# Designed miniproteins, single chains: the designs that were tried, part 14

Each design is a single chain, and the fold is of that chain. pLDDT is the mean over its residues in the fold that is shown.

## One batch from the design tools (miniprotein)

Design m457
Fold by ESMFold2-Fast:
Structure m457 (fold): chain A 80 residues (1-80)
Amino acid sequence: SMQEVQQQLGQIMQQVGDLVVQAYQAYQQGDFDTARQLLDQARDLLKQAKKLAKQHNVPQDVQDAIDSLDAGVDALIAFL
């Protein structure tokens, strides 16, 4: 159901947020390898979220939010 899809997206987005915070903490400690690994995991989860959102035709605002976060994570990876 759409409700189940939205719940799954919410869980993925929470995991992405947690990974980004952990990556920032690793970066602050000079652990760039761990920061990169965590951002790569976040990117993979965002790819899953984008696929799920498009397959189930979730509202465009939600898809745009996922795309914006994906672009942000890619920018952080490129900076490292």
Scores: mean pLDDT 88

Design m458
Fold by ESMFold2-Fast:
Structure m458 (fold): chain A 56 residues (1-56)
Amino acid sequence: AAPDQRVVDGLVAFGFSREEAVGYASGTLAVPERARPLVEYALRESGQEDRLAVLA
């Protein structure tokens, strides 16, 4: 799926590279356990709780 720019920008603000943020937001890159809470936070803050399935 195409990454949401809002989620990508949120993850970059948390210290991830833009490439990592795009991969995590689109589900094409596996989210490591240490990054999972930050990705979940970015998705929830962006109102995209339906995308939490990408992290499962």
Scores: mean pLDDT 68

Design m459
Fold by ESMFold2-Fast:
Structure m459 (fold): chain A 88 residues (1-88)
Amino acid sequence: MSKEDLDKEVSLAMADITSAVGNITLDNLNKKISTASGKEKEELKKKKEKDKQYFDYLIQSNLYKAKGDDKKAEEYLKKAKEIRKELE
């Protein structure tokens, strides 16, 4: 296997792992939303939307890296980092 083929496989695997972790995170958040009320429920819904955007950007970053588009990969990684700052 060439280094380029290996790097592509690693990036695709990272995208798949990120998708799986994101799905678990969003499912757990949905369970919390279902038992919450009022302001807490609204805050959890906003957090879910930001968490979804964060994972979507990370997935896109790894997919573009797998395609060899390092510029787009870095742009999506930067977007993910900005969302992450808002969640902290």
Scores: mean pLDDT 84

Design m460
Fold by ESMFold2-Fast:
Structure m460 (fold): chain A 82 residues (1-82)
Amino acid sequence: AAAHLAAIQAAIDAANQRLTDAEKYREKVLEEASKSSPEGQEVIKRVADAELARRQKEVTDELNAQLASHIAGLAADLAAAA
């Protein structure tokens, strides 16, 4: 039980770090975009927004799968201990 709770927390922390990294990537791309033409900045913003959305979905999907696995493990442990 305690090990599954620790694994859930670690998965959440890892997901939050990946989301933070994705947001920092977007910020870095927008900073580089500031050196481009206004038209180039709009294109770069669209690409950066699409990449952020893709990474957010990937992280969310992976986290949900990990959480489902650990929650199932907790439920099995509780049933076996009862």
Scores: mean pLDDT 81

Design m461
Fold by ESMFold2-Fast:
Structure m461 (fold): chain A 58 residues (1-58)
Amino acid sequence: SRADVEAELEARRKESEAKFAATVAQNPDMSDQQVQLLRDVHEGVLRIHEWVLRKALE
């Protein structure tokens, strides 16, 4: 259902945020530019997951 898709997307965002924070903590020598790139990659993956899950509702 649409509600299940929204719950899955929220869970994936939380998991992605936790993984991002852990990766940054494990790599304290990362530059601000590298941290920003990693954040952009995580957001891009979440947008792809949103597209795939919402398309499955069609």
Scores: mean pLDDT 84

Design m462
Fold by ESMFold2-Fast:
Structure m462 (fold): chain A 106 residues (1-106)
Amino acid sequence: DPVDEEVERLLREGDIGGAVLLAVSHAQDLALAQNLSPEESLALVDEALRRVFELLARLLEEGRLSPETIELIQRLVELIQKNPYNDFQAELAELLRRALEALRAR
C-alpha cells in the first residue's frame, strides 16, 4: 500500500505527527467513500492509529530512529502514562514503552 510506505518513511524521518495525520486522513476518506456508520468509521481510524504505533514500535526495536526521535517518543509515553485519556491510548503508550525497553536492553 503506497500510504503504508509513506507512513513508514515519515516515521523514519521523525515526523510522527505527519505519519498519524496521513494514516487517519486516509482511513477517514475510506470511511466516507464507503458510507460507513460512525462506529465503523471510528473502528477504521483506531485500526489505522494502531498500525502507525505498531510500525513506530518496530522501528524503535530495530534501532532505525534518531536519538532525538527516541527522546520525543519517551516524553510522549511519559505524558500519556501520567494522564491517560482512555484505555486505547494507554495500550498504545505501553506498546511504545515495551519497544523502548527492548532498545535499551541492547
Scores: mean pLDDT 81

Design m463
Fold by ESMFold2-Fast:
Structure m463 (fold): chain A 65 residues (1-65)
Amino acid sequence: TVIGSPGLASDGAYKNAKAGDTVTVTGLDTGRKETFTGKNPSDAGFGATLGANIAGAEKALVEVK
């Protein structure tokens, strides 16, 4: 679990993501959740970053499963 600004939180999760991991991004101020399942860490990291930015959150919680 990584908490921070949307970009930084997503980057941290990406660095620790494994191929096939499911990444869930939650905007802490909006409560919006987006889930991405990648076949490689790049897919998961990209999806997490995009999701956090789309949510318009000042801070994001990013979880990797």
Scores: mean pLDDT 58

Design m464
Fold by ESMFold2-Fast:
Parts: C-alpha cells; sequence; structure tokens
Structure m464 (fold): chain A 90 residues (1-90)
C-alpha cells in the first residue's frame, strides 16, 4: 500500500541521515566523548534498514523512531560540546 511505502521511505531516510552524520563526523564525535551515542545511532540505523528489507512495517516504524531519537542525542551532544568549548574560550 502507499502508506507502507511511505513508512519504508521515511525509515530509510532516517537511517541514511544517521549513517551519513555519524560516518562524516566519527572522529569528532569520538573526541567529544560521544562514541557510545554514535555507536547506538549506527546500530539503530542498521536495524531500521534490516526491518525494511524484511518487510516488517511495524518494526521499521518503531526503529525509525529509535533512530531519530539516537540521531538527536548525537546532535545534542555535539552542540553541547561546541557550547562548552566556546564558553571555555571566553
Amino acid sequence: SSMEEKIKNEALEAAKRALELVRTHRDLLDQLGATDLADEALKKAEETINAVKEGNINKAEELRKETVKALGEVQGAAHAAELRARREAE
């Protein structure tokens, strides 16, 4: 159905964003002490892709939400580290 295709596409886009962000900034995230958050985001992204490949729509939607949450935690950690660095430079 068109709804199932929408869920699959949104899940794959969320996973792709998480993989691209973490892979692009891996060294920086590790230096900021966000290694565990980065690993969690990668794990959730891979699980989301696998759920889509298996045709498990309900699992794909649940894992998409977990991937978005994990990506948000990675982005939040990076932002907090930037603010700390700026404050210490003052």
Scores: mean pLDDT 85

Design m465
Fold by ESMFold2-Fast:
Structure m465 (fold): chain A 100 residues (1-100)
Amino acid sequence: MEVTVTIILPDGKEITLPEDATSAELEAALRSVGAEVPELPEHLRDSDWRNYLADWVFHNNLKVRLIVGDEEYVFTDKSALMDALAKNRGKNLTLILEPA
């Protein structure tokens, strides 16, 4: 059963990833829609996408709006976002990235 994560960028472009995606898969998806992302270090390519997303988002002064079912949360902090993502594993997620 495939659980997916949908990420909507500040310019409205959308990417969809499997929940078990790697950081390399997230990097490729972001680049495919023209997002400017730094080169992912080789030792992090097979790492979990959540940590890579959180680092990229908050480094670029973005906030994350997380939608899980009927619940909506806004995060401006990596620790809080990572905790929320961990608690919502196995669920279809929508992450909307907006300027902070």
Scores: mean pLDDT 83

Design m466
Fold by ESMFold2-Fast:
Structure m466 (fold): chain A 88 residues (1-88)
Amino acid sequence: SMVEEKEKLAREAEEILLRAIGTRDTEAARRQVLEIAKQMGLSEEELKKVEERLERFAEAVAAGDLGAAVESAAEVYKILKENVERLK
């Protein structure tokens, strides 16, 4: 179903960001997550919120702030998941 596919995409986005904490490849991760959000049909306002959280995520990873990086990744996942929950 569309709901199950979008839930999978939201989880894949979170896993991409968590993996990027270890690899420090935040540029590729941010591009991939933003493309996932666009595929999920997020509005321009929601995409802006995702971009703001992804910027914070990249800064946290660069600073070695694991707590802030994980929190930012979780906030991105929450935005994507809220888009899915509106379809249920």
Scores: mean pLDDT 84

Design m467
Fold by ESMFold2-Fast:
Structure m467 (fold): chain A 56 residues (1-56)
Amino acid sequence: SSELIEKVRTAYEALFPDGLVPGAKRPLARFVAEQLGVSYAAASRALSVVLEERGD
């Protein structure tokens, strides 16, 4: 959902201001799922969209 993508984007920017460490997509998705209280699958999908939108 667009709301989840927006929340993931906000969380990503707050938690990783220096950007994503190479190879950290899976642990980042898990961490975001825990922080937002959503499933890993939902967080992973939303995070993929956010990272692609921002140029990864």
Scores: mean pLDDT 73

Design m468
Fold by ESMFold2-Fast:
Structure m468 (fold): chain A 91 residues (1-91)
Amino acid sequence: EGEELVERAEEAAKKFIKAAEEGDVEAALKAWEEMKKALAELAELIERARAAGDEARAQALERQVEELQKKFLEEVKKIEEGVRKVAEYAS
């Protein structure tokens, strides 16, 4: 369950980056909503794991969320830089 939610969040993040890079606002917003939903469900799962005393599972899922967020932010920075370079070239 948790691993499937991480995969869904990763797929949504990739869809967001692609849509944002191509200027598809509608697709980007849809992907952002999918990612937020998966992250919210992951947060609930982490909370349930802690409530059940499964700290190891909670920490493992938190690490996966951190890695996903880190990769997503790195990809966002890449598309911002790419947009800047294209604008500079087109000038």
Scores: mean pLDDT 78

Design m469
Fold by ESMFold2-Fast:
Parts: C-alpha cells; structure tokens; sequence
Structure m469 (fold): chain A 82 residues (1-82)
C-alpha cells in the first residue's frame, strides 16, 4: 500500500510540472497542493486519507476535461510499480 501511494504522489508531481509547461497554471497548482497534502498524510501513516486526496485530484483533472493528463498519471503510477 505505501509503495502504491508513494508512486501515485510522484506521478502527481510529474503531472503538475507538465500542466505548468502546458500553461494550465490553476490545474498545476491544485495537483501540486494535492501531492504535498497526500505526502504529509502518507508520512503520518494515514493511508486511507492519502488515497482519497490522490483519487480526488485525478477525478478533478477528468472533470476539467484534462482526461489525457489524468490517464498519463495512472500510467506513471503503473510504471513506477513495475
């Protein structure tokens, strides 16, 4: 579980940087904040809360029409676990 959540947080960090490069500054900021909050929760052993923050961030990207970036984030998580 911890390894999955850590991979997801790192994928969110990469997604935030890509969003910033593409000019989606608002989306980049909320994904970065979500990754920082999830990291803090994970470091505190709050795995369920960390997972919820990660899921909410991915869902928000999809609801903003940034489906490709949400999908890429999931792929990055899978690659880090391989």
Amino acid sequence: MKEVLQAAIEALRETAEELRKLGYDEAANFVKEASERAQKLLDEGKYEEAAKVIADAIFKLKSMGLWDLAERTVELIQRRLA
Scores: mean pLDDT 81

Design m470
Fold by ESMFold2-Fast:
Structure m470 (fold): chain A 66 residues (1-66)
Amino acid sequence: SVEEMVKIAKEILEELSKELDDGEALTYTGLIGQKIAELQRQGHSVEEIEKRARELAKKIIEEKKK
């Protein structure tokens, strides 16, 4: 549902904002949001989309903290 996707996006923004500056957190949340929309169009489940979004956020944080 749209509600579940919005919740995932908000949680991703919160996690990125803890580790990145506000501009980067917004930019990467937007990119992850585009990937969420793509996966939803391809018929992936909410659970699969959430897992993929969180994995992408983790990779971004790890790369940016270097």
Scores: mean pLDDT 80

Design m471
Fold by ESMFold2-Fast:
Structure m471 (fold): chain A 80 residues (1-80)
Amino acid sequence: VVSEAVQEIARIVRDYKEGKITKEEAKQRLIEVLKRLAEAYPQFKERVDEAIEKIKKETDFDKMVDIALELVSEIARELA
């Protein structure tokens, strides 16, 4: 599930940078990936909710991606 989240985030980044989706669509897709991660690992729900709120307030796409990848990395580390 964590590896699937990383792959989905990579696809969102590619689609946005190639002009296939808007910044708002990319933002919503990032939020959806994180919500599915919280469903798979409910113990991280509070941390996921915090990351989603940060992404919602962010205007810089690269910073949104950094927030999402940092969270996924933290979850992966704690599951190892």
Scores: mean pLDDT 83

Design m472
Fold by ESMFold2-Fast:
Structure m472 (fold): chain A 50 residues (1-50)
Amino acid sequence: MQQRLTDDQFQRQIDIDVRILHYAVMGSTQHTSPDVRRRYRRQIDRLNRL
């Protein structure tokens, strides 16, 4: 069903944006291993496509 951006979808988008910001900050740490950084990037990519 088509649905314009509802309050529920807007709240979900906020939650996604907060999680993306969290993963971006954690993934940018110099001490983060390549595997861990790849995992954070994968989570960000998934969340961006929701």
Scores: mean pLDDT 65

Design m473
Fold by ESMFold2-Fast:
Structure m473 (fold): chain A 97 residues (1-97)
Amino acid sequence: VSDEEIDEAVADIVRALANSLAKQGKYDEAAELYERGAEKFPPDSPLRAELYRNAGILYEKGGKTDKAREMYRKAAEALAGVDPELAQRFREEAESL
């Protein structure tokens, strides 16, 4: 099993657990789980970017606008060297808050 396959499995577990918490209205706990999950991935990982963006969406639903903005910026940073166009879209999401 490659590190990439392990990373995808970890991301799937984080998504499943965070989505379960979000369905219970526990947006802050779900967002924190995504944020902590993202931190375990390499700085330039697309999975890191995805998990940070998901944390931002949940912080926004929980009314934590400053945290949501921080998460969208971190997602953009993780993509800056991999997908600059998607990174710019995530920066725009942060600026629109």
Scores: mean pLDDT 83

Design m474
Fold by ESMFold2-Fast:
Structure m474 (fold): chain A 93 residues (1-93)
Amino acid sequence: DPELEREQELATRGVEAALAVTKDESPENQNRARVMGAAVPDPEEARRIAELFLEDEAEAYEEAAKILEERGDMELAELFRRMARGLRQPVVQ
């Protein structure tokens, strides 16, 4: 299936880029980077998102959501925005 092969290749490239950024990080951070890389198939963007993930996890989810929205994956984009909102819990005063 050429469509499935293309999708798998793009996901693999994204995962490889994210793992390259996090190669010296904990297995937990590497696993999270792998998930982000699979969602962002552009290896340059995946690397940038992985770098953000190490500094600000919520910002990484927000940036990944923007990329997914631009690619037309509105369902996954909304999921990532919900994850970012969960991390940025509002302070109830």
Scores: mean pLDDT 71

Design m475
Fold by ESMFold2-Fast:
Structure m475 (fold): chain A 69 residues (1-69)
Amino acid sequence: MKYTLYIVKDGKITRLEVELEDKEALKEFVAQHLGVPVQDVIFDTEKTDKEYRVVIHSLGEENEFAVVL
């Protein structure tokens, strides 16, 4: 599936289009791109009892997501 990612870092927005198998592959891609452990990456709809550093936000459109650092 094709995903559109907006990565916001140091006041800059980077738009990336990536072709990945699923949302788990999207977490792996974000983890690798940002240099963080995959376990530190979650979707904002996931409930967890752990403190995570990176959240992938849904933008409401199919396959569009943002990561704000």
Scores: mean pLDDT 81

Design m476
Fold by ESMFold2-Fast:
Structure m476 (fold): chain A 56 residues (1-56)
Amino acid sequence: MEEKREEAIKLFRELSKTVSLEQAAAIVANKFLDEISNTEASLLAKEAYDEVVKEK
């Protein structure tokens, strides 16, 4: 999970440069749905959102 969390944060950070924070979170969640459950994907997207927002 930690590896996927770091990947989600990195992807969210890149996406947030070109799309809204809400759109970036949705894209991150959808990308991970191929590998993990819906609930886990949602949690990863939320964690990525929280981490990137703390940086800004």
Scores: mean pLDDT 75

Design m477
Fold by ESMFold2-Fast:
Structure m477 (fold): chain A 89 residues (1-89)
Amino acid sequence: SAAEVQRLRREAVLLESEATVYIVLGKMYEKLGDLEKAKKYYQKAIELLERALAVLEEIRRLTGSLSPDEQTMLRWAQSQIAYLKEFLS
């Protein structure tokens, strides 16, 4: 339904916004030398971004295509997951 799609759109935005906060916190702790806390925040960011990707794929399934803004959100989430996973290796 249209209401379901709008709910999913809000969820995707919220998940990426929350992930951004955890990325910033992770980078802060990394700079402070607290690698254990940095890793925990990066892991939380990855989890939120993977959930955002699942929501965006559900939007694509229901609507047939992603908007340009949603495509940008998808590419950003994929890039951030790859980048953060490299730091956790």
Scores: mean pLDDT 92

Design m478
Fold by ESMFold2-Fast:
Structure m478 (fold): chain A 85 residues (1-85)
Amino acid sequence: MEAVERAAQEAQARLEELRAQGRNVVSAIHLVTEEYKDLTIEELTLEKFEEAARRARELVEERGLPYEVVEAAGVEVPLVEAAAY
């Protein structure tokens, strides 16, 4: 629980830094949140978060979308330009 919360907070802080620089980027995890939409934060494990991040990377690569990686608590989170998805 705490590890997932920490990872989410770190990822959010990185997103805010990029947005403060005038970049319109979003986490590609939202492309796979359909599998996790019914889970509360208490039910979300670090393993599921890592799986979502990995699946999101696979999906953006399949779509040929340019992406950047942000590491948050050991999880590599893919970020995409909001206009690209």
Scores: mean pLDDT 65

Design m479
Fold by ESMFold2-Fast:
Formats: sequence, C-alpha cells, structure tokens
Structure m479 (fold): chain A 81 residues (1-81)
Amino acid sequence: MEREREERRREMEEEMRRLIEQIRHSSVPQALGLALDFIREHGLTPEEARLIREMDPEVGPIFSFAALVEGREEVARALME
C-alpha cells in the first residue's frame, strides 16, 4: 500500500507540474477546462490541492473554481487557504 501510494503520488506530481505549465500559457477558459478535466479524470483531494498551492500559488484560483463547479467544497477551500 505505501509503495503504491508513493508511486501514484510521484506520477500525480509529474502530471500536475505539466498541467500547471499548460495552465500558465492558456487563456482563462482553456485553463478552467484543463483543471476540470483533471479533477473529473483523476479526482483531487485536499492534500493534493495543498500540493498544487505549494507548487504554484498562481494557479490555485483556477483549480478552486473548477473544484467548486464539481461540488468539491473542501478541495476548493484547501486551494484558497
């Protein structure tokens, strides 16, 4: 379980870094679409939301709005803290 969790976290972090770079170079509608697709496909926990904020605070608002659209209030709050 721990090995599988660490490997999934590493893959998630790599995918997240690529997604953040795409969001930085996208228009607001495109950035929101990318964040929504990511949340819908992979989900997003409050812990992962804090990781996003630590990696790049500038993309936090986009992910927060996407989380609110998906009804993930706790995740949205973690991105805004």
Scores: mean pLDDT 75

Design m480
Fold by ESMFold2-Fast:
Structure m480 (fold): chain A 70 residues (1-70)
Amino acid sequence: SAAAQAKKAQIELDIAKAMYRMLAWLLDMSPAEVDRILAESTLDQLKAEIARLTAEIKKQLAEDKKKELE
């Protein structure tokens, strides 16, 4: 149904925005920059940014583990 498709699209967008905010918080990004990106970005652009921030967090976690073992 059209209602089910609209609900799925809204859920996907809400998940993407929530993931982006969480990742941005973990990377200590400014709230103003986060709000700007969320306002200006398409869903596809947000997915690309989420992938980029996720890779950066994984890199930082690997570096932190290395420091803890030294």
Scores: mean pLDDT 80

Design m481
Fold by ESMFold2-Fast:
Structure m481 (fold): chain A 82 residues (1-82)
Amino acid sequence: DAEVKKRLARAGIMGIETALLDGRLDIAQQLLDQMVADGVLSPEAAALLRRALELARAGGSAADPEVRALLEEALRIQLAAI
């Protein structure tokens, strides 16, 4: 069901954003891995989310414009792919 997939994609990516803002890289990684395992992310959206987590792990802020741009682009691509 496309609407269920869109809801799961929004909830998952919002969860990753919230976890990154809270400095919870462990939760952000778990959410990303679960979304990939459940098949709710396109390869392109997954790659952007992995890049956002890499920047955050490298000492970047979750408020960093580059991290935010990656999260926003991942959501846009994922919603367009469903």
Scores: mean pLDDT 80

Design m482
Fold by ESMFold2-Fast:
Structure m482 (fold): chain A 61 residues (1-61)
Amino acid sequence: MLPDDETLEMATEAARAYHSLGRVDEAVRVASRVIDASDQGDLEKARQIAEEALREAERLR
């Protein structure tokens, strides 16, 4: 199951923020975790992962 547009947007923003900070491994990890949770049908988990990653990336700025 694909994540919803909001979750996908948050995950993309988080990954982009990590990438801009030079943390490419974290950017890849966020994308992989969101996709994995979504594939398992756990959209709530996917959203939580995206929200936490975005908050953490913004904090590291």
Scores: mean pLDDT 75

Design m483
Fold by ESMFold2-Fast:
Order: sequence, then C-alpha cells, then structure tokens
Structure m483 (fold): chain A 82 residues (1-82)
Amino acid sequence: REELARKILELADEYISKVDDEEVKRGIRQLATAVAQAILDGKSKEEVLKLIDEMTKELAEKYPEHADFIKEVGEKIKELVE
C-alpha cells in the first residue's frame, strides 16, 4: 500500500506540472494526498474509489474551466487503485 500511495502522489505531480493555475495545482495535490492517506490508513478499495469520485466531483465543480482536466486526473488515480 505504501508503493500505491507513492504512485498516486507521483501521478498527481506529473499532472500538476501540466497546469499553470496555482489553485488547481493545490486542489489536485490535496486530492492525491487525501487518497494516499486513505490507502495508508487501510481503507477498503471501495472506500478509496468513492473518495476519489467525491473529491474529483467537488474539485471539478469548484474549478469548472479545468473540470475535464481534473476529471482525467481522478480517472487516472482510480486506474491505479483498481
């Protein structure tokens, strides 16, 4: 689970490097950190996937101009967890 958490943070850092909006960068970092922490805390796969969906939706609603990009990040994180 430590390796999975690390891969999620690495994936998020890659996507953060592709966006110039500092608020969106912070949001993606917070999303990835929360998901990594849930994995380290031993949350079930179902709970982690739900967290990704909920946080991705909230972040996309907050930054609608970047919604497609944020949703792509969420889907890529879900692929790592699945």
Scores: mean pLDDT 83

Design m484
Fold by ESMFold2-Fast:
Structure m484 (fold): chain A 91 residues (1-91)
Amino acid sequence: EIEELEKRIEELEKDLKWLKEALEAAKAGDKEKAAELIAEYAESQGSEDVEEIREAFLSMPQEEVAAGLAAAIGAVEKEIERLKKKLEELK
């Protein structure tokens, strides 16, 4: 279980890096780069709707894209915290 938790934390930290890059691009007004990063992330997760996701992000106002990405980042950060706490309990 410890090795599985460590691997899952590592995967989520990689996801977090992608999401943070997308948020930085969105905050800078680069919606195209934000959409590209999110589409690449979705493709890596096996999504069939990669182009639909890209189109959706490009059609959203910058504020909504940034807000959505910030919410996703917060959710991933909380999940990492929970898994790290569980890992500490097993040590």
Scores: mean pLDDT 77

Design m485
Fold by ESMFold2-Fast:
Structure m485 (fold): chain A 72 residues (1-72)
Amino acid sequence: MDESLALMQQQVDAAIADIRANSPSQDFYNAATQRLNDLLQLPLTQPVGGRTLWQQFDDIVAQARAEIAALK
């Protein structure tokens, strides 16, 4: 469990850095970063809407990347 949390935190940190480098605005970066940080505060045993924390992480990252790509 501790390893899984550490891996998720590492992936969140990497995603935040990627979003920071590619964000069109500070507000976009702040919103995406807040969503990812909120994910880390959720208990690992409590999926939201039947989705695992990893699936929610993938959704947040995919949405942020798609929004950045749409602005290019």
Scores: mean pLDDT 66

Design m486
Fold by ESMFold2-Fast:
Structure m486 (fold): chain A 80 residues (1-80)
Amino acid sequence: MVTVEEVRDIIRNSPTILDLIDKLHEKFGVPKEVILKWIKELGRTIPGVPLEYQTPSMMGLDDETARKLADKIKKYKEDS
């Protein structure tokens, strides 16, 4: 079962966007490219800064984002 608390904890404990993608992929089995797409949709991309140097907080990934990500992961697992 995917909970908002689990996703929020992963976001808070991920130093970079790439680390966040890796942890979500490892825990939930969602492809990394799909997770990256969701992060770009839900977060604020900083122009000129590569994603490997962006942090979740820099992209504005908050509790609302954690809730939306948890919902997207649940739906993906139901559809796959």
Scores: mean pLDDT 78

Design m487
Fold by ESMFold2-Fast:
Structure m487 (fold): chain A 96 residues (1-96)
Amino acid sequence: SSEDEKLLEEFLDKLVEEGLLSEELKNKILNLEPLSKLEVSEVLRAMLEYIEKHYPELVKEFAQFILSQPLPKTAEETREFLLKLLEFIKKQVEKL
C-alpha cells in the first residue's frame, strides 16, 4: 500500500512537471476524492501523452490495455485502475 502510494505520487508528479496534469487533479487522486468522468479522461489523456512522448513504441499496447479495463466508478477504483496502468507501463518498459 505505502509503496504503491509512493509510485503513484511519483508518476503523477512527473505528469504535473511536464504540464500534462494539473496539481489540483493530482491532489484529488492522492486524497481519494471522487473524480468525474471528464477528470478520469483527463488523467488517461495525460498518461497516454506521457507514453507517446517518452515511449512512442508502447502507445498502441497502452491504449489497448486501457480499452481492455473496465472504467472506474469510485475514487478507490480509480486509484486501483491507475496503479494497474503503472504496473503495465513498468513491465512494458522493462522489456525494451
Scores: mean pLDDT 82

Design m488
Fold by ESMFold2-Fast:
Structure m488 (fold): chain A 84 residues (1-84)
Amino acid sequence: LVRKVVVLFTAMALHLAAGDFDGALELAREAIREAKKALEKGEISKAELAEFLDTIRRMGKAAAPDKADEIDRLVEEQKKELGL
């Protein structure tokens, strides 16, 4: 568990709760970038990163169902880039 990823993920959840989808999306992208760095350093596994991406997808769709296609596209693009 990377501390910076946890902080960014918490901030993302707060923005979603406030109805700020654009702010939440920016924080989600930053959290994913930090999680990728953790994977490159061997601090997390590909399986843990896949679970993290699926958690973002689930939370995002629950909070902003009208943005489901955009959320799916983001997560699938990241999975494809990582060979997941």
Scores: mean pLDDT 78

Design m489
Fold by ESMFold2-Fast:
Structure m489 (fold): chain A 80 residues (1-80)
Amino acid sequence: EFADLSVASPELNERIKRVAEEALEAAAKAPQEEVDRIEAEVTARLGERLKAARAAGASPEELAELYLEGLEELARRLKA
């Protein structure tokens, strides 16, 4: 699923991995209840955006960019 999208570009894949690591580190420092809530909200919105993009015929690169944007939002909210 998301792993397949991550290999669309080596550079984009590296960014996704880095941001995912930042999100995991931020999650480890936040209360679990807050992490669960933020993750659920971000995941739901990202899922809707990815579903719409796939229906519109988005490329693997475009889908990977949306996934990266979602991870960036997750990391940002967890750091707040």
Scores: mean pLDDT 76

Design m490
Fold by ESMFold2-Fast:
Structure m490 (fold): chain A 98 residues (1-98)
Amino acid sequence: MMEEELERLKREALRRIEEARREAEENPEEVIERIRALVEKYKEPADLESLDREELIRGWIRARAAEIAKEVAEKFIKEGRLDAAREIFEEVARFVEE
């Protein structure tokens, strides 16, 4: 059933986000350095010194979750299964806000 594939991909997306959270918890300095490198590379007007470490890490986890959702949903988008793709994005958004 298509529902089994959707549930499997939802679980994979949540697992990858949990791994990103663990990485940030175990190596917060590396995550912060990656954020600073991205801001520098894209020349975005961001005052990183005004943001606390928890806000920077939270922002990175949200950005990473969006990338993971997009990657996991890409197959459904290409197949025209937009409802299934939407369910993945909604599941990821709900999980990140918890």
Scores: mean pLDDT 74

Design m491
Fold by ESMFold2-Fast:
Structure m491 (fold): chain A 96 residues (1-96)
Amino acid sequence: MTTEEVGEFLASVAEALGLRDTAEEIRRMVKEGKPAEELIRLFAEAVLKHFKLDSLTVDEVEEIIREVIKEARENGLTPQEAADLLLRRLKEKSLE
């Protein structure tokens, strides 16, 4: 996956989650040549803030996002299916 492919996928997932400003910021960062790691971090911070995941760290959310990206790539998940998977994994981690 190129950084552009990761960025567009993350922006689409952000839109599916109602995070439109985050999606626009991700697309801007891709145009500026930011690496995938910075895109994932921005998305993780936005998810933590929006869903008020006080029990999770940014690093834990980044790990879950990377797992969702891998599963979406391997199984051909749509952005909506990836968003649903992300929310499910975040909920499961918050209950551990």
Scores: mean pLDDT 84

Design m492
Fold by ESMFold2-Fast:
Structure m492 (fold): chain A 61 residues (1-61)
Amino acid sequence: MPSPLEQAIAELLAALDARNAAIEEMDRQGVPEDERARRLRELDARVDEALARFQQVAQQQ
């Protein structure tokens, strides 16, 4: 079974991959800048949340 640390790492990587994929898709589709900025804020928030979780789990002894 994956440890909490392994799960946190997987979630962080998934959030980063999702952000990168979304950027590429938005650029390919020509999404308006205001909508692009809004979606990026949501994706950045998810990455920040996953990073905070990773940091919290990594502090466990």
Scores: mean pLDDT 82

